Designed miniproteins, single chains, continued (2). Designs and how they scored, part 94

Each design is a single chain, and the fold is of that chain. pLDDT is the mean over its residues in the fold that is shown.

## One batch from the design tools (miniprotein)

Design m7261
Fold by ESMFold2-Fast:
Structure m7261 (fold): chain A 95 residues (1-95)
Amino acid sequence: MEEKARKAFELIKKGIEGSRNNDREKQIEGAAAAIAILGALEGEEAKEEAIREASEVLDVPEEELREKAKELGLSEEEARLALELMKEERERRLK
């Protein structure tokens, strides 16, 4: 598995956990990973719109979300792999 894809997957899992536990820092990390995936798959306009929405919802600066998403630097292939890892995790929880 690609290291970046796995890192994005782990950050999204932390974000989901943060939503359950009201952990804002984990929610921010998960949001940034989701933004990185969206940007890689749907392009810069979709990424910037997601940054604006997440910034409003989480009450964090757009620049912080943009910087965290940029640090991941996902390719389209890495983003698709991260989504497959999320699908496998969902199926494992169902079993």
Scores: mean pLDDT 80

Design m7262
Fold by ESMFold2-Fast:
Structure m7262 (fold): chain A 73 residues (1-73)
Amino acid sequence: MGLSADEVEENVRRVLREAGFSEREIEAVLLTMRNPSRSYGTIARELGISTRTVSEAVRRASRVLADNADEVT
């Protein structure tokens, strides 16, 4: 049976934290997952980080989450 969206989000937070992501990078990744149509610039402004930091975090997270798909879902 599948996990709830809240359980998937908590698993994503755990996996990324264990992979060495900062809390701001984790929040950036989760915000892109919740609102895929939202621009990286908007997310960066909300978190007080650069658009580059958001883009780099999302790119790194995509690889980590793919490698740990069974831990997230």
Scores: mean pLDDT 78

Design m7263
Fold by ESMFold2-Fast:
Structure m7263 (fold): chain A 75 residues (1-75)
Amino acid sequence: LAAEVREATQAAIEALKEAGHPELADRFGLVVASLVQAGREQEALRVANEVLERVKAGDIEGAQRVVDEAEAALA
């Protein structure tokens, strides 16, 4: 899980930066790190994969929504 989360997170960060959204990539990275530190590794993997798929589909709004909802779930 930890290696899978790291790999999916890095892929999603690169995809977000390539799409021109480095601030969203930074926020996403912090959210995933917080989920991992909270022991929520399966949720971190789900969030990373969902963000990556949305960015690959050109759905930046959807990717941002996933990050926003994950941030809210951490509060």
Scores: mean pLDDT 83

Design m7264
Fold by ESMFold2-Fast:
Structure m7264 (fold): chain A 79 residues (1-79)
Amino acid sequence: MPAKATETVTVTFPSKEALDKAIEEAIREGAREFGGRVRNISVEATSLGGNTYKVTVTAVADTQEDAEAAAKLVAEKLK
């Protein structure tokens, strides 16, 4: 059964477009770093107002360690 990990960060970006680009780049970096060890990375962003966003990263991998590492890497890339 695949393992799942979730990391949440609060970030400020000048626009929604800048946030979306940062999310795309962070997911691409995570997929590149972990390769076949990570099955899926998904990101959900919720506006908190004032260009502040709550971003939730979810990673699915064959091991809990790889899932946690991938979720953390993508979340840290968004800071």
Scores: mean pLDDT 82

Design m7265
Fold by ESMFold2-Fast:
Structure m7265 (fold): chain A 67 residues (1-67)
Amino acid sequence: MRKPLENVRKYSLAELAERAGVSQAQVRDWFRAAGLSEEEVLEFSGDEKTVDALATSIRTYVAEKRR
């Protein structure tokens, strides 16, 4: 947490799930639907803007899947 640009960091599945308001399993499901492997999901890195956009996309996907 030392550089001004350190908004780019690793996000755990738990942090992504919390930000999107979904379960970790639903985050993994979205990533697989997007063509990413489970290994790539576990090593996700991004800035706050990218993570916010990703969380919105995950939330939308999950809402559409939940009937």
Scores: mean pLDDT 69

Design m7266
Fold by ESMFold2-Fast:
Structure m7266 (fold): chain A 89 residues (1-89)
Amino acid sequence: ADEVLREAIKSAESAIAAIEAEPSAAPTITQLTGLDFERAAEELRESDPEAAEVLRRAARQLHAASDAGDIAAAKATLREAREKLERRL
Protein backbone atom coordinates (compact mmCIF):
# COMPACT_ATOMS: atom_id res chain seq x y z
CA ALA A 1 0.00 0.00 0.00
CA ASP A 2 2.69 2.55 1.01
CA GLU A 3 4.71 1.78 -2.15
CA VAL A 4 1.69 2.44 -4.38
CA LEU A 5 0.93 5.68 -2.50
CA ARG A 6 4.57 6.85 -2.83
CA GLU A 7 4.56 6.03 -6.56
CA ALA A 8 1.30 7.97 -7.06
CA ILE A 9 2.71 10.98 -5.14
CA LYS A 10 5.90 10.84 -7.25
CA SER A 11 3.80 10.60 -10.43
CA ALA A 12 1.85 13.74 -9.38
CA GLU A 13 5.08 15.65 -8.56
CA SER A 14 6.72 14.61 -11.85
CA ALA A 15 3.59 15.58 -13.81
CA ILE A 16 3.47 19.07 -12.22
CA ALA A 17 7.17 19.62 -12.98
CA ALA A 18 6.79 18.37 -16.57
CA ILE A 19 3.73 20.58 -17.23
CA GLU A 20 5.62 23.62 -15.85
CA ALA A 21 8.64 22.82 -18.06
CA GLU A 22 6.57 22.17 -21.24
CA PRO A 23 2.98 23.49 -21.02
CA SER A 24 2.34 22.38 -24.64
CA ALA A 25 2.71 18.75 -23.47
CA ALA A 26 0.19 19.22 -20.61
CA PRO A 27 -2.74 17.33 -22.27
CA THR A 28 -0.56 14.23 -22.85
CA ILE A 29 1.08 14.38 -19.39
CA THR A 30 -2.35 14.87 -17.74
CA GLN A 31 -3.89 11.92 -19.63
CA LEU A 32 -0.98 9.57 -18.82
CA THR A 33 -1.00 10.59 -15.13
CA GLY A 34 -4.77 9.95 -15.04
CA LEU A 35 -4.11 6.40 -16.28
CA ASP A 36 -1.40 5.92 -13.62
CA PHE A 37 -3.89 7.08 -10.95
CA GLU A 38 -6.52 4.61 -12.23
CA ARG A 39 -4.02 1.73 -11.92
CA ALA A 40 -2.99 2.85 -8.42
CA ALA A 41 -6.67 3.09 -7.39
CA GLU A 42 -7.30 -0.50 -8.55
CA GLU A 43 -4.24 -1.76 -6.61
CA LEU A 44 -5.39 0.07 -3.44
CA ARG A 45 -9.07 -0.91 -3.73
CA GLU A 46 -8.94 -3.51 -0.92
CA SER A 47 -6.01 -2.27 1.23
CA ASP A 48 -6.81 1.49 1.26
CA PRO A 49 -10.28 2.21 -0.18
CA GLU A 50 -10.11 5.89 0.84
CA ALA A 51 -6.85 6.44 -1.10
CA ALA A 52 -8.35 4.50 -4.02
CA GLU A 53 -11.32 6.93 -4.10
CA VAL A 54 -8.96 9.97 -4.01
CA LEU A 55 -7.03 8.55 -6.98
CA ARG A 56 -10.21 7.60 -8.92
CA ARG A 57 -11.70 11.08 -8.50
CA ALA A 58 -8.39 12.73 -9.44
CA ALA A 59 -8.09 10.52 -12.55
CA ARG A 60 -11.60 11.57 -13.67
CA GLN A 61 -10.75 15.25 -13.14
CA LEU A 62 -7.43 14.87 -15.00
CA HIS A 63 -9.15 13.27 -18.01
CA ALA A 64 -11.69 16.11 -18.06
CA ALA A 65 -8.90 18.74 -17.81
CA SER A 66 -6.97 17.02 -20.62
CA ASP A 67 -10.06 16.98 -22.89
CA ALA A 68 -10.67 20.69 -22.15
CA GLY A 69 -6.99 21.70 -22.46
CA ASP A 70 -7.29 23.28 -19.00
CA ILE A 71 -3.71 23.37 -17.69
CA ALA A 72 -4.65 25.29 -14.52
CA ALA A 73 -7.32 22.69 -13.62
CA ALA A 74 -4.87 19.84 -14.28
CA LYS A 75 -2.21 21.37 -12.00
CA ALA A 76 -4.78 22.09 -9.26
CA THR A 77 -6.03 18.48 -9.40
CA LEU A 78 -2.45 17.11 -9.21
CA ARG A 79 -1.59 19.32 -6.20
CA GLU A 80 -4.81 18.38 -4.38
CA ALA A 81 -4.30 14.65 -5.01
CA ARG A 82 -0.67 14.88 -3.82
CA GLU A 83 -1.73 16.62 -0.57
CA LYS A 84 -4.49 14.10 0.16
CA LEU A 85 -2.22 11.10 -0.54
CA GLU A 86 0.64 12.55 1.57
CA ARG A 87 -1.76 12.78 4.55
CA ARG A 88 -2.34 9.02 4.27
CA LEU A 89 1.36 8.14 4.66
Scores: mean pLDDT 85

Design m7267
Fold by ESMFold2-Fast:
Structure m7267 (fold): chain A 83 residues (1-83)
Amino acid sequence: SLEELAQRAVDAAINGDYEAFVEAVRELLKAKHPWARYFAGAVQALLDGDYEEAIKYAEKALEVDGNSPVAKRLLEIAKEKLK
């Protein structure tokens, strides 16, 4: 599922596993879904330490799917990092 792919991407970003991160993001982008595109942007920004950009993309992902647990998790992580 897209949620499982996204969860792998977040875990890889947090753990510094660049190979797993690239694989998960590549699979997300193959879905050609607006949610997956916004989420890929959010998790890339998280990896890059751009927490403001991560928040913006996570919020866009939540506009597509307001019940995404992984998008809510990423948003919470990015907001905590910005404080």
Scores: mean pLDDT 84

Design m7268
Fold by ESMFold2-Fast:
Structure m7268 (fold): chain A 65 residues (1-65)
Amino acid sequence: SVAREVGDALKGIGVAFEVGGELVKVSDTHYEIRKKFETEAERQRALELAAELSRETGRRVEVVE
């Protein structure tokens, strides 16, 4: 539903904001969190948050540099 899509997009925006990156909607089932990381710790945090977002929304969520 549109309400679910909007809610999932807002959750994705929240993750992107948390990691200092950008949310890109590749398709209705695929999101990317895009950021060039300066440290491995920042990259690992983004991967953990993307995995949680993927679990919560049922969408593919990938971290892309």
Scores: mean pLDDT 85

Design m7269
Fold by ESMFold2-Fast:
Structure m7269 (fold): chain A 59 residues (1-59)
Amino acid sequence: SFTDQLNTSYAETARRAGVSVATVRAVARGTADPSDPRAKAVEDTLIRDLTLGRLPRRP
């Protein structure tokens, strides 16, 4: 399902950024504290994956 694909994408992003899936979800929803270095790691990981064509699977 879409939810399973979304959860898998969050899990892969969390693994690459070295953070919890909850942190990835918070960043994706814009509810993460921008001063949190883990939130910054998620953003940096997403930008890198986008640049290198390693995006999570499109729904």
Scores: mean pLDDT 69

Design m7270
Fold by ESMFold2-Fast:
Structure m7270 (fold): chain A 78 residues (1-78)
Amino acid sequence: MIQELIEEGQKAEAEGDYEKAIELFTQAYERARKEGDLMSAILALNNLSRVYAKMGELEKARELFDEAVRLTKEQLKK
C-alpha cells in the first residue's frame, strides 16, 4: 500500500537512512502516479524534497518541492 511505503520511508528517515527513505518515497510516488492518487503523490514528493534537503542536495530538494506545488495547484484547479 502507498501509505505503508510512506510510513516505512519516514521510519528510515528518522533512523538517518536517507538512501532507503528516498527509495521508499520514490516507490510511493510512482505508485501514486500510476493510480492517479494526487494527494499521495504530493505527500511523497514533499517527503523526498525534505530528505534531499537534509542531505544537502538543495537544488534537487527545490525541484521536488516545485513539482509538489504544481500538483497541488492542479488538485485545487476549478
Scores: mean pLDDT 85

Design m7271
Fold by ESMFold2-Fast:
Structure m7271 (fold): chain A 82 residues (1-82)
Amino acid sequence: KLTTVTINASATGLKGYEATTLQVTVTVKDANGNVLAQSSTTITEVFGESGDQSQSAVHTVPKSKLPVDADEVTVEVEAKAL
C-alpha cells in the first residue's frame, strides 16, 4: 500500500533569463485516471546569460491524500512560467 509519494522535479534549458518564477504542479492519479492529489509549488530562478541553468523542486504527497488501499499511481508534472 502507498504511504507517501515523493517527486523530484527539475527545470533546465533556461539560458538567457534573468529571473523567472515557475509554478510546478504535481498531479497524482489512480489507474483509472482519477485525481487523488494535486499540489503546486513556486520556485524562483535566477538565470545567467552564460548558459543553461537547472533547478530542482521536491514534491511530497502526504499519506492523508492517498487512498488507503492504493498500491499504484501515475504521476504527472507540469511547469509553467509566471
Scores: mean pLDDT 60

Design m7272
Fold by ESMFold2-Fast:
Structure m7272 (fold): chain A 74 residues (1-74)
Amino acid sequence: DLDVLIEMLRKVAEELGYSDEKIDRIIEALKENPFATPEELAERVGISVEEVRRLFEALTDYLAEHPEEVEKLK
């Protein structure tokens, strides 16, 4: 479920100090292309590729700590 992933992404991005505006741009870009590469997402949102990779790494760590949340993504 994309909505569950979006909620987790928002939580992780807030912990990393991202602004609500920046988070909303990332979420909108992912809704438009859920299979975007880190490079494509960075270009679309106007952030660095390193920031995108760091965000997804943090999200992966969050999912590893909350395996029950992974079930909601199926």
Scores: mean pLDDT 75

Design m7273
Fold by ESMFold2-Fast:
Structure m7273 (fold): chain A 79 residues (1-79)
Amino acid sequence: MPTTTASKSSAKEGEDVTITASGDHEAEKFVVVHGDEVRVVDAQGNTATVTFTKAGTYSVAAVSVASESSPAVTVTVLP
């Protein structure tokens, strides 16, 4: 099962956060959830750079090429 980590647990609006997946399978994508908004980011190997343009609480989970999802990590974005 992949594990998801963020380079920061707190970021500012417009700041880049590197999301990393680890596990036995390569990451296919990351799912970023903010309220009712869902954004899918393709993995570049086991990482993705995500820019958070709005303040809020985001949940990010990795999905592996084997269609196995990680536990979500939380990123809090400040104004």
Scores: mean pLDDT 78

Design m7274
Fold by ESMFold2-Fast:
Structure m7274 (fold): chain A 98 residues (1-98)
Amino acid sequence: SRLEELEKRMREIAEGLSEEEKEEIRREFGVESVGPELLAELVVHHLAPEAPSYMLKGVFYLGMARSEKDEEEREYWLKLAEEYFEKAERLLAEIEAR
């Protein structure tokens, strides 16, 4: 899914950092040891703090679309989900280009 691809990209970004950079991010957030999934979240929060918010909005609107029975209203929620996932994808692409 689009969310799974975004989560994979976040993990790949985090894996691409040096141990020194990972340690600095852990210190910034006041944590000593975290799993790879949470480290990926912290890395993206540090490098592009708006990206996790856009992903959350995408998931929220996708959930709204899945629960909606009206076709026009469902299409509206799907469009909003797509727009927010696209915003997150652009921010991750900017990190990946560095």
Scores: mean pLDDT 84

Design m7275
Fold by ESMFold2-Fast:
Structure m7275 (fold): chain A 98 residues (1-98)
Amino acid sequence: SEEELRKDILAEVDNLILTLRLLQEQHPDDPLVRRLYEVAEKLKEAIENGVDPETLLELAREAYDIARELQARHPDDVVVQGILDTLRYIIEKLEELL
């Protein structure tokens, strides 16, 4: 159901935010980590406020683009690879809401 999809997406975004907090502690001077955290928090708030799926998808895609830049800086970082996998899943589930 649409409600179950939204709950699943929210849980994945919550997990992403926890991972990004750890990454921010490891790389406090990396502006891409901070920016990705800000976009992830905005995505969470938008989901909780019932914002339309098209807008949620735009936010998730922005987060994905930032995560790709992080991967280019840290190509062997398994945590960054996990973040990209999580964002791909979030995007796929958001597309199901369209």
Scores: mean pLDDT 87

Design m7276
Fold by ESMFold2-Fast:
Structure m7276 (fold): chain A 106 residues (1-106)
Amino acid sequence: SLDPEARRRAVEIARKLAETFRELAEKYEQNGDKEAVEAARKMAEASRKLIEALENGADPATLSRLAGEVVRHAAEAIAKMKDPEDAERVAELTGEFVRAVSEALA
């Protein structure tokens, strides 16, 4: 029951999350914030794994588990970010992501 259009939207948002966390990891590494860098890199990796699963047609249970990992790592990254603007941007993208994945899995 995967809607192809909702699946494409989920992939697009997951890619945007992965790219955003890659950029944030680079920014925070420049500033010497190792904890924020590690959290951002873990979030980027979780997003990439989900993109791969979505593109390979993984089952809904696997997609739900990987989406949960993305949300969990996003929450950890937000908690470690010292810039409120970065934290807000991550929270907004994570919300869009949760909605897109929910639509794809319905």
Scores: mean pLDDT 78

Design m7277
Fold by ESMFold2-Fast:
Structure m7277 (fold): chain A 72 residues (1-72)
Amino acid sequence: MDLRALAEEEIRRAREARREAEAIPESEAARLTGLRLLAIGSAYTASLLAKKAGDDALAEEAAAISGGEPVA
């Protein structure tokens, strides 16, 4: 199983969803919420996969996309 490749796929999904969410006005609340949840979920999954693959840099990248700064 290629965990690093799967993490890269999930990071791509998270980035796309996050970009779309940033472009959507608040009047599209349901769509905005769906894209935000998709971005967070994909980024979280990518972080776990990257850590298991031993790629700490990729895991940090995924964590940043989830909307969390690297804070304790």
Scores: mean pLDDT 75

Design m7278
Fold by ESMFold2-Fast:
Structure m7278 (fold): chain A 87 residues (1-87)
Amino acid sequence: MSPVLKEILELLDRVEADPENEELLEEMKEYIIENLSKLTEEEVDLIELRIVGILSLTTNPKARELLLKYAKEIAEEYHKLKEEEAA
């Protein structure tokens, strides 16, 4: 496992333990986006699947809204990166 993926999974574990922590969710999102170019497609898929898993178990409406927003932002940035590589 890459050091970047390990750090992201650790952040995701912290988010799952405290999904109402907006600062932690923002830190997770920013770290993932900053390091997207260092991740394989399989690692990005694993991260997105993990976020969806946390979202499916989260009942707090504000936490759900923020997790969904950040999952979307991560997916959009990854899509943009792939389009730039294909050009």
Scores: mean pLDDT 81

Design m7279
Fold by ESMFold2-Fast:
Structure m7279 (fold): chain A 71 residues (1-71)
Amino acid sequence: PTFTAQIAAVSGNTLGAVEQATGSGLTVDTPDGVKVGARAIVIDNGSGSRYEGTITELGDDGTLVVEGDGV
């Protein structure tokens, strides 16, 4: 799936974000750094659901888009 989120916090290679469609809190781990083309591991803080994907967009307004490939 594709996730669109608003970045709320940055701590090294880990992002706190809010998913645009649901308002759910997300933890996004970016082991290769926060950049377009980097791997992302998206964890829903409420359900614990985990998805892996690639960052496809980083907006200057804090918008983050991840295209999931581990569904």
Scores: mean pLDDT 75

Design m7280
Fold by ESMFold2-Fast:
Order: C-alpha cells, then sequence, then structure tokens
Structure m7280 (fold): chain A 60 residues (1-60)
C-alpha cells in the first residue's frame, strides 16, 4: 500500500494536470487504475515529468 505522502503527490498531479478535483474516497480507486495503465497511456495523459513521477511512486 502506498504511503499517505505518495497518495497526496499522485492526487496533486491528477488535479493539476487534468483540472479536476479528486476526493479522498476515490483516490484509492484512481491509484489502482493508474497501476493498470500502460506507460503509453500515462505519457498521453500527463507530461513526461509527471508520468515518470507517477511510475516511480507506483513501482515501489
Amino acid sequence: MLSEEEKKEIKEIIEKTLGVKVTDESLDSIIEDLKKASKEELYYLFSEEEAEKILEILSK
């Protein structure tokens, strides 16, 4: 399970990049969806820097 700090970083990236509000109750489901996403999907949705940050956090 990810730390609360790692979850907050992912939440901030999603909210900033996609311009949406993520609720704490939906965050765990979003993280599981991100874990299932391909590298190509992450690079399509996020900047290279943001996608790499998400991949680093999820690869632990």
Scores: mean pLDDT 77

Design m7281
Fold by ESMFold2-Fast:
Structure m7281 (fold): chain A 67 residues (1-67)
Amino acid sequence: SSEAEELARGAEAAARAKDPRELAEALTQVANESSDRGARSVLLAAAHEARRGLVTPEQAAAGLRKA
């Protein structure tokens, strides 16, 4: 399983995002490039929360690093 590696890549992308829209787009791209179903599900859920304004880039990055 590459779940931890893909979630770490998602966290790096999240940390580079300037706003919630860029965050959602970056997380969606990482999810689409992921072959791990667990990582893809988590990244898409985080992208959905970003689109709803429920997480900041910093919060998303911290959450993904702890997973």
Scores: mean pLDDT 82

Design m7282
Fold by ESMFold2-Fast:
Structure m7282 (fold): chain A 65 residues (1-65)
Amino acid sequence: MKEELLKRLEDAVRRLRATPPAARGPVQVEIVKITRELMDLYNLTPEELGRIVREVVERVRAEAA
């Protein structure tokens, strides 16, 4: 389900923000895998994926403000 993948992406972005730079590698790999699943399952263009990622990042940033 697209909502489940979006929730996983949002959770991964939150973890990335909470993780020190030296330990971010595994979380970055997880984000890449989630974004690849979104592109492959829903036939997203790079532009559509970029918009989704931007919306998730902005939402997570708003939670921290």
Scores: mean pLDDT 78

Design m7283
Fold by ESMFold2-Fast:
Formats: C-alpha cells, structure tokens, sequence
Structure m7283 (fold): chain A 83 residues (1-83)
C-alpha cells in the first residue's frame, strides 16, 4: 500500500507541474500533501475518498479544469483498484 500512496502522490505532483496557473498548481501540491497525511492516519481507502471529494470541490470552485479533474479521478480510481 505504501507503493500505491507514493505512485499517486507522484502522479498528482506530475499533473501539478503541467499546470500553468500558480493557484491550481498550489492547490494540487496541497492535495498531494493532504493525501499522504490522510493515508498515513486513516488508510488508503479513506484517503482516496477524501481526495475525490477535494478534486470535485476544486472543479466546482473553478480552481482546476474538467480535464485535470478527469486525470486526477482516474489516478484515484487506479489507486483504489490496487488497494
């Protein structure tokens, strides 16, 4: 499970690195940090569910594009399948 957490954190950071908007980049880097913390404290499944909620909230607030949200949700789905 540690490998799945690291893979997902790396994936989120890679998406963040491609963001031109500094606010979106910062939000995604914070998402990666929060995901790691949540996974350590509450386990992978709870961390994925909380991250999915955060991604949907960022999309609703216009902080990230629908395309970025779709990529993030796909990574979260893969992590859940490996758990």
Amino acid sequence: EEEVVEELVAGIREIAAREADPRAREALLNLARQFRSEAEERGLVAAVENAERAVREMLRRGLISPETAEELLALLREAREKA
Scores: mean pLDDT 83

Design m7284
Fold by ESMFold2-Fast:
Structure m7284 (fold): chain A 65 residues (1-65)
Amino acid sequence: AEARRNELYDEAAARLMAGENAELRDEGSGASVRGTSSDEIEASMAAMMVTVAKLAGEKELRYEV
């Protein structure tokens, strides 16, 4: 349980870092049509946060905003 929590925490952190770097790079490239990767990053991060919260013994964080 705790070992799995640590592994998922690392995965969530890695994904967050990847999302932040992509977002920063995208800013320099300019705006796209209407759908940006930010929506995909948010969805992926929310899923990871839910899993981490369950293992950490906390309630579902409801990450969606």
Scores: mean pLDDT 53

Design m7285
Fold by ESMFold2-Fast:
Structure m7285 (fold): chain A 85 residues (1-85)
Amino acid sequence: SDLISRLGRLGGQGRRMIIVTRTGQDAGRIARQLKSLGIKFVAVVAPTIDQARIQAQQVSQTRPIVIATTYSGRDVLRRLGVEVI
């Protein structure tokens, strides 16, 4: 999709991104796409989307690509071998 093409270009250019997802299923889908593109990333999970966004902003200072999602994504992302903060 267009999003996947944009993720590849932005990641390759050293761009910083925070990808916010409401569900663990969406977070898992995005994580699989990033892995397939060879993009290095980390995930932040929190009880609410707003808390995840705040934590992701801090993490993004040292980690250029961050997925932010709720606790529903934690187990899915860990099973995919994603670093979860």
Scores: mean pLDDT 80

Design m7286
Fold by ESMFold2-Fast:
Structure m7286 (fold): chain A 100 residues (1-100)
Amino acid sequence: SLKKIKLSEITTDEEKQLLFALGVAELLRMKDQGYSREELEKLAVKYHLGLVPVIFVYDLGLRKEDLEKFLKWLGVSEENIKLAKKIYDDPSIKIEDIIE
């Protein structure tokens, strides 16, 4: 099991990129499961992501097949991209299992 990262202790660019990648992946899964934009906004606010990931996922229609390319473009590491993909693919895994 991964040691949970406290949201209040996220300070490094790598930790911020990890949080963003995990958030985008869960938001994308929620959209594909039929959740409303308001429900996506609630998750984004809870994890201090702002509205940018909601805009990409909901308004701009980011697809699962584009997730890896999108995260690579943002400079997210291959390890963190793999973890984000696991969140999308496995509904038993949530951002709250990694970030508290």
Scores: mean pLDDT 82

Design m7287
Fold by ESMFold2-Fast:
Structure m7287 (fold): chain A 99 residues (1-99)
Amino acid sequence: MEHVAEAERALAEGDYKKAAEHYLKAGKEAFEAGRYEEALRYFQKAIDAARKYDPSSLVYFQSQTLEAEVLKKLGRTEEARKLAIETTAEAIRAIAREI
């Protein structure tokens, strides 16, 4: 609960990096506890915050990778595959933009 409260406070302050990091931590704790639907919600919030911060950041990439793993655990294999393809395309574009 502390990570969610810290993430919500960070969002209110416009600190998207801090919000993404705290949602990612909350998602990882839920994932480790086997609460996959809760983990999915937090990873999605982490991705939204990280996208507003920097879609080429480590926290953005890590959050998308973990969302795909949660989708596999939930049996949502096609959604996981689509997300993996989209994440790969975003990573390629990020590399292409870096001089």
Scores: mean pLDDT 82

Design m7288
Fold by ESMFold2-Fast:
Structure m7288 (fold): chain A 102 residues (1-102)
Amino acid sequence: HHAGLRRLAERVEEALLKTIRERAEKIRKYKKEGDFDAAKREEDNMISVAISALRSLHRSGVSMSEIEAIAKKLIEEVEKVADEDTAKRFKEALEAELKKLS
């Protein structure tokens, strides 16, 4: 159902933006504290959560244009909160997944 897929995409986007922002904040905190091992584990988890969500939306029949828009918003949120290295890793991982889904 077209309206149902749009509603699903909107709800996933909202929940995912919140979760990714919270994880990016934790990564920044760990790096500030010098806990680079904890930061790396949280980065890997953040990427995994985002990729799993994008794959789930694709399997549910959400359009690639909507999935790309969600991914772009997630990348922008990480860029606002995280350092350049974390933001670059996240962006590269999501862009690679988008190419794989296309």
Scores: mean pLDDT 87

Design m7289
Fold by ESMFold2-Fast:
Structure m7289 (fold): chain A 96 residues (1-96)
Amino acid sequence: MKLIIALAGLSREEALELAEKLGEEGIGIGLVIGRDRVAIVTDLSEEEAIALARELAERGIGAAVVDLNGKVLASFGPHAEEAEELGRETARLLQL
């Protein structure tokens, strides 16, 4: 099952480094969207994706878990609304 982990409230350098690191760890395919946002398309379970999003949000960033239909399953952190919107946008892009 494909899920999207969307991240917001990052610097451009943090976004690029985080996308690369999550890709290297085999979590999924990283997409850097704009200059300060990251979306990861992942095969993690819902529980694993939510746990990772929560952990990342503890760093002071916004994190959301969204399915391919654009349904928000969970969101955390100070930029949660931006992460939710990014996740929904990424889901729409993947439906093309």
Scores: mean pLDDT 78

Design m7290
Fold by ESMFold2-Fast:
Structure m7290 (fold): chain A 85 residues (1-85)
Amino acid sequence: SMEDLKEAVEYAEKAIEAAEEGKAEEALEYVKKAGEKLKKALGLEGEIVEGLALIYVGVGEVIGKKAEGIKKAAELLKEEAEKNL
């Protein structure tokens, strides 16, 4: 629904803010919430984008750039939600 897409954008924006403040765990919680809303709105397409977002999170952790990876994940989720608004 449009409401789920709007909530996905709001959670993604909160994730970006938290990541920029170095609050990686808080940012990751918002990424997960944004992904859940995106999946409710878009189904399989939302699941695919969430999967790619989680790859950014995982790679960021492995290379010691956890906050940057989470921020990239959030930006991807936000862009996909906005494209479908």
Scores: mean pLDDT 88

Design m7291
Fold by ESMFold2-Fast:
Structure m7291 (fold): chain A 75 residues (1-75)
Amino acid sequence: SAAEVARLREELRRVFAEILALGREIEASGRPPTPEQRARLERLARQAGAIIQQLLEMLSLAELHELLREALAEA
C-alpha cells in the first residue's frame, strides 16, 4: 500500500540519517571506529538492507531507485 511504502521510506531515511551521523562522529574523532561503533554501523546497514528488500516486493526498480535517492538526500 502507499501508506506502507511511505512508512518504510521514512524508516529508511531515519536509518540513513543515523548512519551518516555515526560516520561524521567517527571522522570527527580522528580515531578508528570503536568495536561498539562498528557493531552499530553493521546493525544499521542490515536494517537498511531489510527495509530495501521489503520495498523491492512493492516497487519497480525505477521507483525504488528514486525512493533511495530521495531518502538519502533527506537524511
Scores: mean pLDDT 90

Design m7292
Fold by ESMFold2-Fast:
Structure m7292 (fold): chain A 92 residues (1-92)
Amino acid sequence: METYWQQTVKRKIDKIKTLIDNNEPTDVILKEIDDLAREVTTRLIVENVPFSKIEEIASLFLQAAEAVRNGDAATAKKYLDEALKLFEEALN
């Protein structure tokens, strides 16, 4: 179960990074980040992860979205990678 969600989130982050690298419309990228953030926070709640860790991961998705709005592709990808790492650590 946990490995399945980790793989799913990683695939979605890789998709978002591809959208960023292809200079896709900002609204499309932001929607994908928002959809992923909602899915991730829902899974962490179901898995009884501490709220402080959920807030930390959610904050990284918000920072990635802000970087996308500012046109900072490198920073956006950095925060997405940090969110993935913390999500994987939270489920282990």
Scores: mean pLDDT 85

Design m7293
Fold by ESMFold2-Fast:
Structure m7293 (fold): chain A 64 residues (1-64)
Amino acid sequence: SELAKEVFAIFEEHGKINLALLAAYIVDHYEKQGKKEEAVKAVIDLAREHGYFDIAEEIEKKFL
């Protein structure tokens, strides 16, 4: 999906490849259920839980 690919790219750009893979997986899981906003919120929370507030802010500004 486009959203999963864009979220992956944001984490990858910050050098967080393992989190990029997990974030893409989370997005695909929620999108299959029609829950795009929940997907975005889940990956923002993922970034914040790991202390990557810059990544969280970038995702929030782009998709919310």
Scores: mean pLDDT 86

Design m7294
Fold by ESMFold2-Fast:
Structure m7294 (fold): chain A 120 residues (1-120)
Amino acid sequence: SELEELRRRMLELVEELIGIYEELKALTADDPEVVAAIDRAIAAAEELRRALEERASPEELTELFVRLAEAHAELQAAIEALLARETDPARRARLEALLGRASEVMGRLAELHAELLALE
């Protein structure tokens, strides 16, 4: 069904997003405030992943998506603050690339969530 296809696509994006977050966490392991923001984003993504696997209602998926979006915004702010003080150009470039990929995946996930809400 269209709903099952949307859930599967959202699940794939959430799994991709968790992978990017784990890469960001490994790269920022020396910054406990950034790690804490990433851990909150991973936790929110894992809750959404579980809800998708358990075929939760569109209402529950919306609540979990909002929580993930909020956690992602906090992660983005933390990484941007780190980038402002980063002196290693290689680490800066990699952080920017990973944050860009995470934001792209979040955008695609938001599009699929909008499609989910349009289903009657």
Scores: mean pLDDT 90

Design m7295
Fold by ESMFold2-Fast:
Structure m7295 (fold): chain A 73 residues (1-73)
Amino acid sequence: LDELVAQTDAHLQALLQFIKSIEDKEKAIELTQFVISQLDQLLAAARSAGDERLAQVVAARKQQFLELLKELE
C-alpha cells in the first residue's frame, strides 16, 4: 500500500515535469485540465475506499496541477 502510494506520487511528479516541458501552451493547458479531472475522480474513489493516505497525496498533487494551470493561463 505505501509502495503504491509512493509510486503514484512519483508518477504525478514526473507528469508535472513533463507538462512543464511542453512548448505548445494550448496543449499544456488541455493536458493539465485533463489531469486535474482524473485526479478529482481518483480523490473521490480514494475517499470512498477510506484510503486516507492516497487521498492526501492526490489532494496535494491536485493543488500543484491547479497552480500550474494558473501559471499557464
Scores: mean pLDDT 82

